# Ledger of designs, part 42: designed miniproteins, single chains

Each design is a single chain, and the fold is of that chain. pLDDT is the mean over its residues in the fold that is shown.

## One batch from the design tools (miniprotein)

Design m1448
Fold by ESMFold2-Fast:
Structure m1448 (fold): chain A 94 residues (1-94)
Amino acid sequence: SLDELKAEALALLEELIELVKDDPKLTAMFQTYKAELEAAKTIEELYYVLSSLVATLRWILENESHLFSPEQLAQLQAILARLEELRARVKELL
């Protein structure tokens, strides 16, 4: 269901917020994604938010990896992989 998919996405986003908690700019960005995720009323809206979030995380890994420890990078990559899998599952429902 939409609610179950949103709950899964929210849990992953909360892991991201915890990971970047010492960076106020990244924290604010992911809090904005959390609000957008909570506001999603359709599978299409959820897919849009997830697609934007995945693109943002890929950009961070490519351009801002120097801001993270090797352990934090591994955690960020693991969360990205889980978000990409969730996005693929949401896409199947479009």
Scores: mean pLDDT 89

Design m1449
Fold by ESMFold2-Fast:
Formats: C-alpha cells, sequence, structure tokens
Structure m1449 (fold): chain A 92 residues (1-92)
C-alpha cells in the first residue's frame, strides 16, 4: 500500500517512532486505526479538527482498542500528535 509505505518512511525520517510501531503501521490493513490506537492508549482525546488532520474519523477513533494504556504526560502526548500530523502530511 503506497500510503503505508510513505507514512512509514515519514515516521522514520521524523525519528520519534519505534521500529516496532512502524512495523505495526506497515502490517495493518488501516494505518490510521494504528495511529488512533496509539493516541487512545496514551489517553489523548483529540478534537474533531485534530482527528481530521490525521484523516481519522470519529468511528475509527471509537473503534480503537485500548490494550496497553500508557502513562504519558500532556506535553509528550502533544509532541506525538504533532509528529503523527507531520507524518500523515508527508505521506499524503
Amino acid sequence: DDFKRRLAAAMRDIGMFSDAFIDRILAADDPRQVIAEMLRNMGYTPSAAQRAALGISQATYDAAVVTNPANVSAAVQQRIYDAFVAAVQRAS
């Protein structure tokens, strides 16, 4: 999938994502669902506009499974969100 390949390359260039996470993006049928899962596991509650910047619908966000809740500070949540926006914009 061309979008997944471009997204993974953008994430590697940004340098804020683990290899394991990038492998999840490449293996997923919907890479936006993997992003939504990461945001939800961090406890990040994006606005409609913030979800739209990632191409994530409310339905995709609500369907995201919380499996590994992480104790992440608000500042780190914002940096990760900004990095996802940059990656999606580069991949688009």
Scores: mean pLDDT 80

Design m1450
Fold by ESMFold2-Fast:
Structure m1450 (fold): chain A 96 residues (1-96)
Amino acid sequence: MKLEDLSPELKELVERFKKYLDGIADKEAVLAAMRETLDRILSAPEEEREKVINELKQEAAKETDPTRRLAIQLAVELVEKGGPEEARAAFDYLGG
């Protein structure tokens, strides 16, 4: 996977997320929930992506499952920092 294609800010963010996730017992569950969240954002028409992101932020604020809440927060941050295509590449690096 090509980390070199990411912006410097997104590379630093991804490396921080990787170190954090490697330290938690539910890493695989977080990655699975992140994939679901990213798929939801990326499947939306471009004109609706900001609305979907705002809905996900509201869902995260109300989420009682800490694994799902974390996954939504991390996935949203990847999209906001890198945009949709870079967020996918960043996620692939985190999971592979």
Scores: mean pLDDT 80

Design m1451
Fold by ESMFold2-Fast:
Structure m1451 (fold): chain A 68 residues (1-68)
Amino acid sequence: SDISPEELERRLEELRRLMLQNRDLVLERGTKAIEDLSKSESLKSERDQMQRQLDALQALMEQWLAEE
């Protein structure tokens, strides 16, 4: 809701190419970054935002893997 659907779509298309090439590393580094943010009380909102983004990314990657 904070980002327009058009902007999100363009960003996701750009990221798709890079993320599919490095899928496992992207997910591993994403979870590590969230863990690091979780250690800081001042970064709780950033951690929550990253978790939502990672969840959305995982869902998209699962969809991409399920597609022919």
Scores: mean pLDDT 72

Design m1452
Fold by ESMFold2-Fast:
Structure m1452 (fold): chain A 67 residues (1-67)
Amino acid sequence: DAEAYRERALEALRAGDYATAAEYLRRALDIQPTDVSALMDALRELAALGDGSAGAALQPLYDRLRS
């Protein structure tokens, strides 16, 4: 479930585990590739919680969205 992966991503971010958060977001995108708007909302929320470290962890996911 994409929503479950989003929840896990937020939990990982709050714990300071940015790599795990990025992995869960990638899994959510793989399940629902057309659910880009929801993914972008999650990224915006993560940016509010993250202070820069999240951006580095999310780089591979960003590259995927550009493809």
Scores: mean pLDDT 65

Design m1453
Fold by ESMFold2-Fast:
Formats: sequence, C-alpha cells, structure tokens
Structure m1453 (fold): chain A 116 residues (1-116)
Amino acid sequence: ARARALALARRALALAERLGNPRGVELARRALALAEGAPSAETALAIVEAALEVARAAFKREDLETAEEALKIAEEAYKLAKELDPNNKKILLEISEALGLVYILVGVLKLILKKK
C-alpha cells in the first residue's frame, strides 16, 4: 500500500513539475508527505486532488498525453482507497467525484483535438 501510494504521488509530482503548475506541485507534495506516513483513504484522496489539478493544467495547454497520465493516476488512487478503507463512503464519494472530473476533462480534450 505505501509503495503504491508513494509511486502515485511521485508520478503526480513529476507531471505537475513538467507543466510548471505551482498548485499541482503543492498538492502532489502534500500527497507524497501523506504517503510517506501511514497510507489511508485520505492519502488516496490527496493523490486524486493532485491528479485533477494536473489534468486541469494539461487541459489548458491542450496536452492530452499528460491529461491521460493524470487520469491513470486518479484511477489507481481510487482502487487504492477501496483497498485501504472500503467502508469510508464519504472519502470514496469525494475521490469518485474528482475522478469523474478528470474523465470529463480528458474526454472534452480528445473532442477538441479531433476537430483540429
């Protein structure tokens, strides 16, 4: 669990740094700090929040590759949250909502790029 949380947080940080997005870097660093402790559903939520910010930044730059990488991070974080705390309905709902927003951003970006 900790190794997976650390890997996902590091991936989110690398994407945020690649985009030069200060908020994404801040969120990813927070996720990394939580992953270095005892991983919980809150750790997975922090990872998804970082991935969503990366996806928003990638959307503005029309960077589909980075947006799709952020979606994969968010999907894996949701799986991790279900494994760590399957009964935490509140956090699982918050993660599901953030993941849904990443899906929408990637889907809309694909439609925009197909018209160019």
Scores: mean pLDDT 84

Design m1454
Fold by ESMFold2-Fast:
Order: structure tokens, then C-alpha cells, then sequence
Structure m1454 (fold): chain A 71 residues (1-71)
């Protein structure tokens, strides 16, 4: 889902700490709603809620998000 992809991308960004320019292509795969969710999940990660967010993310989507940030 869009929500799961946005959450996976936020977790991958938290782990990898990519340059802002590396986010442009992955964000284009998300709708406007997906991009808003992505920013909300980054906020929750900043509040220390990383473990809670990890519970709902399929491993394959997380690996896809990491691969997108490497491209």
C-alpha cells in the first residue's frame, strides 16, 4: 500500500541518512498523500517511535526503499 511504502522509505532514510537529492526519485513514486505520510513518519522517527513503525513494514518494501536511495 501507499502507507506501507511511505513508512518503508522513512525507515530507510533514517538508517541510511541519504543526501536530500537522493530522495527526489523515490518521492516521485509516491502520491501527494504518500509524501505527506512519509513526512509524518519521519516526524515520528524523530520522536523516538522507530520500533513501533518497524512492526508494520514488509521486509521487501523496506529493501526496495533502500535500493531506491542507492540509485
Amino acid sequence: SEEERAKALALAVHELKPELSQLNAPLLTLSLEGRRLFLEYLGLIGEGKVEELKKGVPEELYQEAKAQLEA
Scores: mean pLDDT 79

Design m1455
Fold by ESMFold2-Fast:
Structure m1455 (fold): chain A 50 residues (1-50)
Amino acid sequence: MLNDYEKKLLEEAKKEIANGGDPRNPEVPDGGRLGMLNEIEVKTKERLVK
């Protein structure tokens, strides 16, 4: 149910993580970090393919 604007926000979050900045709380375990990245990838791919 994400619009194009929210999809762009997810892309920005991915770039920020790659730049060394993590939008999520750094206290969460690596599992949470990998989960967040996977969810961003899934959401982005879903929007691109849909």
Scores: mean pLDDT 56

Design m1456
Fold by ESMFold2-Fast:
Structure m1456 (fold): chain A 100 residues (1-100)
Amino acid sequence: MDENVKENIIKSITEAIEEVKSKIKDEETKKLLDEFEKEIIKAINEAKSAKELYEKVTKLIEETEKKLEASDASEEEKELAKKFLEQIKLGLENVLELYE
């Protein structure tokens, strides 16, 4: 995978996560999004193929959604965070389709 592609994906994802965090009041939900951001950046840097990247990101989203459901955050904030995680997944899928 091209390094410029990885850099663009990281930039898009970090900007999206920062936007979501600006709308979240719950500190625990913000920390979960921070952990997700760190793990997704690591996954992007370590991935050897678009398929591997997509599989790693999909697993991270699933794990983060499970942590959100177990948290004490409001239902509205959990729904907002889950919706944006799904948007990140769809955005990544669209970018990777350009290379496969």
Scores: mean pLDDT 78

Design m1457
Fold by ESMFold2-Fast:
Structure m1457 (fold): chain A 102 residues (1-102)
Amino acid sequence: MEKREKIIQVLDEAIERVRTVKEKVENGELSANPLDPRSKEELLRGIDEAIRYLEKAKEAAKQGASVDDILRLLSEAANAVRDHGEVLTAIREAALKIREIA
C-alpha cells in the first residue's frame, strides 16, 4: 500500500474506535458522572467534535494533505476530548502510527 492509503486506514480504525466508545457512553457502559446529565452531554459533544476532526483528517489525507496538516487535525480532535482517556488513547495511537508511516 502507498503511504496515503496506510494513513487513511489508520484514520478509519481510529474513527471506528472513537464511535465504539461513544456508543458505550450513550449506553452507560462508560461513566461520565451518572448523577449529572450535563457531564454526559458535554462528553458526547466532545466525542462528536473529535469524530468530526478525525473525518476532516481522513478527507485531507485523501486530498494529499501534508502529514503535518493531518497531525494538526488529530491534535484538534484530542483537544475536543480532554476528559476521556479511551478516546484520547485512540487519537494518540493513530498519530503515532501516522508518524511511523510518514
Scores: mean pLDDT 79

Design m1458
Fold by ESMFold2-Fast:
Structure m1458 (fold): chain A 102 residues (1-102)
Amino acid sequence: MRVSRVDITVRRVDGRYVLTVTLYFDNATNNQLNLTASQVQSVLSTVPGLVSIDVSVDYSNQSVTVTATFSDRDSAVSGARVLRDQLLRMYDVDSVTLTVTD
């Protein structure tokens, strides 16, 4: 199993800051996708300022999307950077993109 791409975005949505992480996989099992979703959720749950978290697994396209809502911009950006660093340590990743939009 390889993580081919990770997209991390921070956007302002309806007065809140939403961090979206999408991981794309090559030849992952459903169990591996579920385990990755749980690991990302666990990392984000440790970030201060977290309001809510939602997880979506696309078994057909072999992708995991985690959406975390934060109370402020600094918390969301900090969370995005911590998550990027953790994912790069946990997985062999071909490409990582971090985008912050106001």
Scores: mean pLDDT 83

Design m1459
Fold by ESMFold2-Fast:
Structure m1459 (fold): chain A 97 residues (1-97)
Amino acid sequence: DEALIEEARRILAANKETGRIPLPPGLTEAEHYRILARIAREMGREADAAAFEALAALLEELARDRSSKVWSPEEAQARRQILEDAEAALRRLTAEA
């Protein structure tokens, strides 16, 4: 949501002089990546949008299960691949922006 991003920027700016830059309430890392996915879609980068959506879904899953224990080798590899795909997509998006 654009209004949430604008509010997030306002809160971050207000907190700069205290030496603290917390993420605003309601703007999670998952929400941030869903916003990047929308931007990538608008730019015609469907594969990059899918990578950001996959990372957002993974972050939401990890927020629900904080135990972070005993990944199968397949699960560990799949999650690593999601992170790598999203990082590559972000680098491509940033280079165009």
Scores: mean pLDDT 62

Design m1460
Fold by ESMFold2-Fast:
Structure m1460 (fold): chain A 90 residues (1-90)
Amino acid sequence: SVLEEILKLIKEFVEKLKSMSREEAIEALKELEDRIQELIEKASEEEKKKINELMIAVHDVFLEGYYKGLSSEEIAEKVEETVEELAKKI
């Protein structure tokens, strides 16, 4: 499913974040959002709603951590935790 593909992309993003600088992390987030935007158009209406909620949460948690001065590893941990909680509702 498109949702499963997006969850895989987010998992790969989180793993990469642990090895990135903060500047690289921002660029990686933009690339992730662009890829998800392309995939969401192929999703069912039910999946689109879940994907949008997931991406808003990932975006907000990432930027909150970034502007709070957290490391890329700390941001990765918060994003992973948020995604795991949202996945329980899917």
Scores: mean pLDDT 84

Design m1461
Fold by ESMFold2-Fast:
Structure m1461 (fold): chain A 85 residues (1-85)
Amino acid sequence: MMRVTEVATGVPNAEEYAARRDEIIAEARAAGLNVTALEAEPGKLTITYEVEREKALALAALAAERPDSRAEVTETEVRIERDLS
């Protein structure tokens, strides 16, 4: 499995997700997504999850094709950044 970290900036009301962090993680896990962390900061959301390597690389490739996002791939993780502002 490979770790994927997605960071979204320019998120309105991101702080509201902080109060629901444990609920959101539990719902995602119940839906079969192995979410290990969700962090909410003013204007910024970060979600970390684990998927199969092929899925992680496909997500990175899709992000790299978008003008508002970028992807970085290492041996152990994929980091995807999106600017929603």
Scores: mean pLDDT 79

Design m1462
Fold by ESMFold2-Fast:
Structure m1462 (fold): chain A 92 residues (1-92)
Amino acid sequence: MTAEQKAAARYTAAALRLIGDALSGAEPEVLEESLKEAIEAGAVTDDLIRTYAEAMVFLEAGKRLTVKAKMTPEEEKRVEELAEKLKEEIEK
């Protein structure tokens, strides 16, 4: 396996882990760790940051993230604020 193939596999694994944890209703600490691994692997995208933010906002509201989940206007605003804050932290 080339270094490039190994990096690509690591990126894919980190991204899928974060998405899986978010959809499974993992604890905030687990989601934070998965996001950190995705950032370190270079797998973070705007969509992935938003998925993490949606999962965190739903956990704070006592809800579980699902494919059919509807957000209140207040939850949507909080997701956007958290996503923007995370993007700024990644743009180091």
Scores: mean pLDDT 69

Design m1463
Fold by ESMFold2-Fast:
Structure m1463 (fold): chain A 99 residues (1-99)
Amino acid sequence: FVDPDNPEEAARIVKEAIENGAEGILALGSRGLTAAVTARDLLNSTVPIAGILSPVTETIGRRLGFQGLVDLKKIAVLVGGTEEEMKEGKLGEGVLDYY
């Protein structure tokens, strides 16, 4: 998970995902999208970012995002570190991996 109030950490995670071969970023929720966009701007990167901003669960959001990004070899999933998003997704302190 990424703290959207910590842009350096968000930039680090996005940079590492790109260096590991991520061809796109899926951001869940408004905070996740804000963190991803801020990190991309700080890195001056053009990597595509897809955001899921509807009131969906983390599982449903990921499923829908993967359908839209099926042509990408690897994607990164970024969720903002808000308590609300963690509770909605039942993610707790778990780590999200890129595909």
Scores: mean pLDDT 53

Design m1464
Fold by ESMFold2-Fast:
Structure m1464 (fold): chain A 76 residues (1-76)
Amino acid sequence: SVAELVAEFEERQRIMQEARDELFKENPELKEKYSNKSVYDIMADLSREGRTNKDAQELQVKFVKLVMKKAEEARG
């Protein structure tokens, strides 16, 4: 149903936002750079920078792991 699709969409948005908030809590300097960016924009930027910058590559891996962690927590 449309209601189920909306609920699933809202849950995905919540998971993404919680992962973003956790990343910024652990890396306050990233909040200034990405405060107005979506999770997808942050992932795209880190993926691009990670091609030439090891620190950006490690942050991308950390962010993916945070999203996975928040998704697991949401499942119970």
Scores: mean pLDDT 80

Design m1465
Fold by ESMFold2-Fast:
Structure m1465 (fold): chain A 83 residues (1-83)
Amino acid sequence: MARELVEEALAAAEAGDRRKAASLWTALALLGIGIVIESGDEEAGRRIGEEWKRLGAALDAGDLEAAREAGERLAELIEEAER
């Protein structure tokens, strides 16, 4: 699900749908926070936070390529933390 949320958020951002992008972004952030709380893995939480910051900075800059890269890494870290 995390990767799908990233893909939908990026598609919404590319389409200029800021409300949909923000909603999907919030869902992804809540998913990441929930996983960190449930896993208790501080290292995974730190890495998720770093990629989340990179993703946010890229979107603020309008750099959709950097946003995609950071989003994919974020999704991978979330999926890894669930296992």
Scores: mean pLDDT 73

Design m1466
Fold by ESMFold2-Fast:
Structure m1466 (fold): chain A 66 residues (1-66)
Amino acid sequence: SDAERQKQMDIQVEANKKVAEKYSPKLAELRAEHADLPPAEQHEILSERGSEIVKETNKEIEELEK
């Protein structure tokens, strides 16, 4: 059913919004911590650590919604 798919998509959109709201401050803090580094090094750190922060935040949201 298209209605059932739409509900699943709406849930996914809300979940993604909650993740973004939760990890945006964490990513901003990470950027601030490494602001003095060259852009190439900032990109590497943000790529690696940002991925970890997103994964951790997703787990936090999953636990919260249990």
Scores: mean pLDDT 73

Design m1467
Fold by ESMFold2-Fast:
Structure m1467 (fold): chain A 87 residues (1-87)
Amino acid sequence: SEAEIQKLQELLEAYEELLEMLEAGASLDELRAWAKTQPADVRAVLEALLALYEQWAAEHGEAAARARTRSLLRQIIADLRREIEKL
């Protein structure tokens, strides 16, 4: 449906912006502040991902957590693009 495509497109745009911020070296505090400006449904998903990033950083250090989060975001973006293409 058009509504499903729009929702997936909004998520795709948010994940792409998050990846760009991470690649630009944004801090976790900057990422959290940005996430709070997003629409409620998008914000919830971003906050969950940032919580996972914080956990990985605590367990493995910031550099490893950043690399892992960037890799995960690239995979999520690729998967979302494929889902949108099928609709």
Scores: mean pLDDT 86

Design m1468
Fold by ESMFold2-Fast:
Structure m1468 (fold): chain A 80 residues (1-80)
Amino acid sequence: SREELVQEMIEVAKEIDRLREEAAKVTDPQLQAELDRLIGEAVEALNKASQAYSDGDLETARKYIKEAREIIERGRALLA
């Protein structure tokens, strides 16, 4: 539903913010650069999801929410 997509976008935005907080603690320049790149990609995917949602394209919005989540998981894996 549309309400479920809005809630998922809010949760993804919160997860990106948490990843930013963890990235800010990183002192290794190579790891910091990789995390910054992934954070940027996740933000772009979330922005594309928001645009698709505004255009009424709920399937494209779901695709980009999934992409943003996959990018966030890759970032978390680097911190493990």
Scores: mean pLDDT 90

Design m1469
Fold by ESMFold2-Fast:
Parts: C-alpha cells; structure tokens; sequence
Structure m1469 (fold): chain A 62 residues (1-62)
C-alpha cells in the first residue's frame, strides 16, 4: 500500500543516518522534522504512528 511505501522510505532515511553514524539526537531532530512535514502534507495518522515507532527504534538503540 501507499502507507507501507511511505513507512519503508522513512525507515530507509533513518537507516542512512545510522550508517553515516549520526548521533541519536541528530536522528531524533531530523526524524521529528520529517514527521512534521509529512503530517502537514496529509499523511494519515496510522502511517505517522508507524513512522514514529521506526524513529523511536533508531534513537532508543543508543
């Protein structure tokens, strides 16, 4: 689905930041800004919640 593709793209972005050894704070900052833009663009709340879980998994592993 479109939502699954959006979550996958968000995951890929977070993974790229991890691969570049970005700090958890940088990942959090960038992820929150991206989520804010996606929410303003009309991405559904359920898709945004999945993306928030993805972001949390990347910042809580540190």
Amino acid sequence: SMGEEQVRKFHDTMEEMRQKKASPEEIRKQGKEQLKLLEQAGVPPDVLEEMRRVLDSYIEEA
Scores: mean pLDDT 78

Design m1470
Fold by ESMFold2-Fast:
Structure m1470 (fold): chain A 62 residues (1-62)
Amino acid sequence: SLLEKLKEKLEKFLETASIEELEASLVGFEAVIEHGSASIEEFKELAKEYIKKIKKKLEELK
Protein backbone atom coordinates (compact mmCIF):
# COMPACT_ATOMS: atom_id res chain seq x y z
CA SER A 1 0.00 0.00 0.00
CA LEU A 2 1.00 3.65 -0.27
CA LEU A 3 1.21 3.97 3.52
CA GLU A 4 3.47 0.90 3.73
CA LYS A 5 5.79 2.35 1.07
CA LEU A 6 5.83 5.67 2.92
CA LYS A 7 6.66 3.89 6.19
CA GLU A 8 9.56 2.02 4.52
CA LYS A 9 10.98 5.29 3.18
CA LEU A 10 10.51 7.02 6.54
CA GLU A 11 12.37 4.22 8.36
CA LYS A 12 15.30 4.62 5.96
CA PHE A 13 15.18 8.40 6.42
CA LEU A 14 15.14 8.03 10.22
CA GLU A 15 18.28 5.85 10.09
CA THR A 16 20.24 8.06 7.64
CA ALA A 17 19.06 11.65 8.23
CA SER A 18 21.18 14.40 9.78
CA ILE A 19 20.05 16.25 12.93
CA GLU A 20 18.90 19.21 10.78
CA GLU A 21 16.89 16.91 8.47
CA LEU A 22 15.31 15.17 11.48
CA GLU A 23 14.35 18.53 13.03
CA ALA A 24 12.82 19.73 9.74
CA SER A 25 10.83 16.48 9.34
CA LEU A 26 9.59 16.75 12.94
CA VAL A 27 8.13 20.19 12.13
CA GLY A 28 6.46 18.67 9.05
CA PHE A 29 4.91 15.74 10.94
CA GLU A 30 3.75 17.98 13.79
CA ALA A 31 2.05 20.19 11.17
CA VAL A 32 0.21 17.10 9.83
CA ILE A 33 -1.15 16.38 13.32
CA GLU A 34 -1.86 20.04 14.15
CA HIS A 35 -3.56 21.08 10.90
CA GLY A 36 -5.09 17.69 10.06
CA SER A 37 -5.64 18.34 6.36
CA ALA A 38 -6.45 14.64 5.74
CA SER A 39 -9.27 12.77 7.49
CA ILE A 40 -7.32 9.51 7.10
CA GLU A 41 -6.65 8.22 10.62
CA GLU A 42 -3.98 5.78 9.36
CA PHE A 43 -1.92 8.68 8.02
CA LYS A 44 -2.33 10.62 11.28
CA GLU A 45 -1.28 7.56 13.30
CA LEU A 46 1.78 7.15 11.06
CA ALA A 47 2.64 10.83 11.63
CA LYS A 48 2.28 10.40 15.42
CA GLU A 49 4.51 7.30 15.31
CA TYR A 50 7.23 9.13 13.39
CA ILE A 51 7.09 12.19 15.65
CA LYS A 52 7.95 9.82 18.54
CA LYS A 53 10.69 8.05 16.56
CA ILE A 54 12.29 11.31 15.39
CA LYS A 55 12.25 12.74 18.93
CA LYS A 56 13.86 9.55 20.24
CA LYS A 57 16.52 9.66 17.51
CA LEU A 58 17.29 13.32 18.26
CA GLU A 59 17.63 12.47 21.97
CA GLU A 60 20.14 9.72 21.01
CA LEU A 61 22.14 12.17 18.86
CA LYS A 62 22.43 14.83 21.65
Scores: mean pLDDT 75

Design m1471
Fold by ESMFold2-Fast:
Structure m1471 (fold): chain A 59 residues (1-59)
Amino acid sequence: AAAADRFAESARRVAENALKLKEEQGIKYTPEQKEEILQRAADAGRQHEVDFAARAAAS
């Protein structure tokens, strides 16, 4: 549970930073698009824990 939440939070932060970079490049996102992207990133982050369970958690 805690690990999944941590990956979800990390994924959200990465997506948020990527959105800023895209905006600097002249790409404009609506608030709705941004929220959707962040939500998908969080879901992907949670799924990443499942992938980690198939591999060694450390590298």
Scores: mean pLDDT 69

Design m1472
Fold by ESMFold2-Fast:
Parts: sequence; structure tokens; C-alpha cells
Structure m1472 (fold): chain A 80 residues (1-80)
Amino acid sequence: RKAEEERRRVAEKLREAAEKAERGEGALEAISEAGELAAKSPAISVFEEASIAVAEIALVTAGPEVGAKALRRAAEEVER
């Protein structure tokens, strides 16, 4: 199913970004890739796209631990 596959790809990128953030690596590129995939996919709602943007803001403003948790939460929401 195309919609399920697209959701899985976005969720995988968000988890990759969370893992990079937790390791002190650059997570912004992975977040950007996840956001671009979400924006191109009709299976991903505007609300889910907003969740990704909020996770990026959390990473930049509150640091990697809070950002990683927000990214993992966004991945869970995208897969539902």
C-alpha cells in the first residue's frame, strides 16, 4: 500500500534524525529530508507535517534530548 509505505519512510527518517541528535550528530539534514518527503506525500496530513516542524523547533531551541523525544513522537504520529 503506497500510503503505508510513504508513512513508513517519513517515520524512519524521523527516527534516524532522533538517533543522530542523541549521538550529538547533525540531525537537521535528516529532519529536512523527512519534511520534504511528508510535503510530497498526500498520505501525510498538514497536522503531521506541523508535528515534524515542531520537533525541529524543539531540537534547535530545547536541545538534543528534548528534540529527539519530539522527533520520535512525530514518527509515531506519522505511522498511525
Scores: mean pLDDT 79

Design m1473
Fold by ESMFold2-Fast:
Structure m1473 (fold): chain A 76 residues (1-76)
Amino acid sequence: SLFENWEVPKGYDKEALIKVARKLVDPESPYFEEGEALIAIGMIELLRMAEAGLKLPPASQAVLEELKKQLEKEKA
């Protein structure tokens, strides 16, 4: 799996990321089943960039904020 060897930032659960990715996959996409792994990888990359203190574009920042909200829901 593309996701299997991807390093998850400290404080985040790999299973929670997969669950959130499943909810955010576009059902209209021809890559629906494969999209979960791609979205999870993208989420991990955004979390890594934020953890490193990198300046994110506004669109990426909005996605990161939504991701954090969804991760909190899955943790609860």
Scores: mean pLDDT 63

Design m1474
Fold by ESMFold2-Fast:
Order: structure tokens, then C-alpha cells, then sequence
Structure m1474 (fold): chain A 81 residues (1-81)
């Protein structure tokens, strides 16, 4: 039977929350309240769904901003692990 992967679930939550936090920080600095509001309104218990929503919003940004968000997300994630 499928093993209960609590460890995988925790890591997915940390990864998703770190990506979300990095994106919110960047959008807030840009004054992009619409993107921040969409992320906050899309608060879901499913980390995959949240990751997809954040990823869609981040993909609308210039490539340099996308890279900055990803770098910040990795930094935040490593601090939380």
C-alpha cells in the first residue's frame, strides 16, 4: 500500500511556502498588489495547487525578476529546512 510520506509532505509545504513568500516579497516591492492578492486569495492546503498559482504569476515577470524570485525562494527554503 502507498506509504504515508509525512517527510515528503513537509518538504513540499516548505518548498511551496518559500516560493510563495519570495514571490510575494518581490511583487510587494514592485507595487504589484493584484499578484499579491491573487496568491493570498488562492490560499489552499494543496501545496501543488499553490505552487502552480505562484508559478503562473511569476512566469509573467521579466526573466531577471523570475531568476531573482527563484534565488530568494531557494535561500528561504534552505533557512527553513
Amino acid sequence: MVPTDDQIRRQLQIITQSFRDAAIQQFTQQGDDDSVQQINQASTDDPITMYDIVSQLVSTQPQDIQQQIMTDAVRIRNQRL
Scores: mean pLDDT 77

Design m1475
Fold by ESMFold2-Fast:
Structure m1475 (fold): chain A 94 residues (1-94)
Amino acid sequence: MSDYQRFLKSAIDHARKMVPGWETMSNDDVYQSVVDFMDTVYQTGRSKGFSDDQVLNMVIDVGNVIMKNISDSHRSSVQKGFNDSIDKIRKDMS
């Protein structure tokens, strides 16, 4: 398994552990938790020397795992946090 795949697996495992804790949170708090976590994945991936494309793909893969595991009541807030995080990352890469 590559260093990229090991880090991606670690980020996904961390997301799976955090998502159950979000079930009782407000939509605003879920949005902020998604944004904060995606920024952490992005910054950590960059610090490890992964390429911009690798880090963007990692954030997308992690976001997709969150979307599959979140409750229906939080889906719109998670989707917004995901979209806003991806847009910010793409602007930082430009």
Scores: mean pLDDT 85

Design m1476
Fold by ESMFold2-Fast:
Structure m1476 (fold): chain A 63 residues (1-63)
Amino acid sequence: EKVAELLKKHYEDSEASYEATKALLEKRGETPALQAAVDIAKVGKEVSYELYKEAKEKLEKEK
């Protein structure tokens, strides 16, 4: 339960980070470094979401 709650908050933080990085790319213009930062933030968001879903599913399935 605590793990799922922590991963949910981490996902929310990762989503905010991804949006902020995209906004920075749009504001400053496209560079390889900024595009890589957006891609990294997107992967981080997706990994955090998947971990949250897996933790929640495992907890529900084992009850």
Scores: mean pLDDT 78

Design m1477
Fold by ESMFold2-Fast:
Structure m1477 (fold): chain A 56 residues (1-56)
Amino acid sequence: SEVDEAVDIARRAAQRVPKDQAAASLRVLVRYLKDRDYSNDAINAAVKAFKKEADL
């Protein structure tokens, strides 16, 4: 699903980013998903997954 795809992208992004840059990376992720017409539900799920993976 679109939600599962967005969550997978978020988890991979969180694993690649240094902890001190996690907040900036999250902003880039949200813009990336918006630019690709992901739904608000998918973006919200991705943000939650990113925060959990990055310990935010």
Scores: mean pLDDT 84

Design m1478
Fold by ESMFold2-Fast:
Parts: C-alpha cells; structure tokens; sequence
Structure m1478 (fold): chain A 70 residues (1-70)
C-alpha cells in the first residue's frame, strides 16, 4: 500500500537522521519486533541502519530470555 511505503520511507529517513528509536516507536505506534519487520521490508543496505537493526534484534532476544525465566 502507498501509505505503508510512505511510512517505511519516513522511518528510514528518521533512522538515518539519528532520531531516537524510542521517539520513532512512539510516533508510529510500533514495537521493536514490528520495527524489525518493517526494516526487513525496506531492504536497507546502509551502514547507519545495520547497527540499529542489530541492536533491536539483541533487545528482542534479551526480552524473550527474561520472559522465559519468569
């Protein structure tokens, strides 16, 4: 959808501009998991975005581990 493509473009621009992840998640109403899925759809091969994506994946993994331990 055109709206989805527009949102993806805005998120990409915000990440490259150095906007905080917390502000982006709040603005677009996204969880870290949803952000990861959107970044995959963007097919962004940018060294500015790659470390951010890695950090989100690490945070998700840590969250799952904490949930599993109770």
Amino acid sequence: SAETEEKLQKIKEALIAGKSLADILREFGLSPKEMTELLKQMNVDDERVEPILAAIIEDEEKGEELARTG
Scores: mean pLDDT 65

Design m1479
Fold by ESMFold2-Fast:
Structure m1479 (fold): chain A 71 residues (1-71)
Amino acid sequence: MKESLDLGYRAGEYASNGDFKRSYELSQKGSDLSGKEGGSYTAFGAVLGGNSRGNVDGAQTASTYASLAAE
């Protein structure tokens, strides 16, 4: 698994648990690394992590944070 994808996945889980501060922090870190890896891996991971909790709103929030953290 790409590290940026893993960071996004964790960000999604934090957002689904209502921890938006940690979600955004991990999304920023993952987004920087995603740029070096040539893809939107953090945003994709955020959707997967949010969905793993059965929380669609959390998944969408985490994906939005990953997009906002991306340049």
Scores: mean pLDDT 64

Design m1480
Fold by ESMFold2-Fast:
Structure m1480 (fold): chain A 80 residues (1-80)
Amino acid sequence: MLSPREESIVGFVVLADVSSMELTLESEKIPEEEKERILLGEARRLKRLKEEYPDNPTIKKALEYLKEKHPEVYKLIEEV
């Protein structure tokens, strides 16, 4: 198991990824093709974190949040 410090770092990375995805979705200045590229990269990272740390509560909460607020993003994470 990760130390409490390492779990906190993983949690911070996950929250940063979620925030990055939301800012990307809401941006009117980023071209759609570029948004898809960014979201795919972030989705792949979140999927890897979910697989490496399946019991991490912050990852579970982040995925539940995305499923509720951004279901298309949640689907992307499942598909990558």
Scores: mean pLDDT 79

Design m1481
Fold by ESMFold2-Fast:
Structure m1481 (fold): chain A 60 residues (1-60)
Amino acid sequence: GSLRQRAAKAVLSAIDEGIDEKKAVEIVSRATGLKPSTVSKAAREVRRRLERGETTLAEL
C-alpha cells in the first residue's frame, strides 16, 4: 500500500499491542516523516473501512 496506508496500519497495530493512540501516532509520524494530523486521519479512515468490511489489515 501507499506510505499513508502503511502508516495507518502501523498505528492500528501499535494500538492493538497496547500502545496509547497519541503515542502510536507520534512514533509513526517520526518514522514516516508524515505530519501527526495526516497519520491520525489515515488511521481513522482505515479503521472506518475495516469496521465496514471494505478492507482487511492483510490488504494494507
Scores: mean pLDDT 79

Design m1482
Fold by ESMFold2-Fast:
Structure m1482 (fold): chain A 90 residues (1-90)
Amino acid sequence: MTVNIELKKGKFEPESFTVNVGETITFNIKNVDVGKHNLTIKDPKGNTIFQSKTLKKGESETYSITFTTKGTYTYYDSNNPKNKGTITVN
């Protein structure tokens, strides 16, 4: 599965999506917002499982992540933790 994530207007688009446990997801992340932003993912217990590089406006990167535990994961910008979304893993 491929998910395109954009940082724009101080938010992630999409703000939520659902995947299956054991699924490997390809993330295409693009910063279309002003300033520097990243993608950090925490598991349902609050442990950080992934952090992207810091992206400047117009930069993009692709990452592959496997979700091994059921539950609600959170993704957010570590430079602005109010920019956040959720991943539901079934």
Scores: mean pLDDT 83

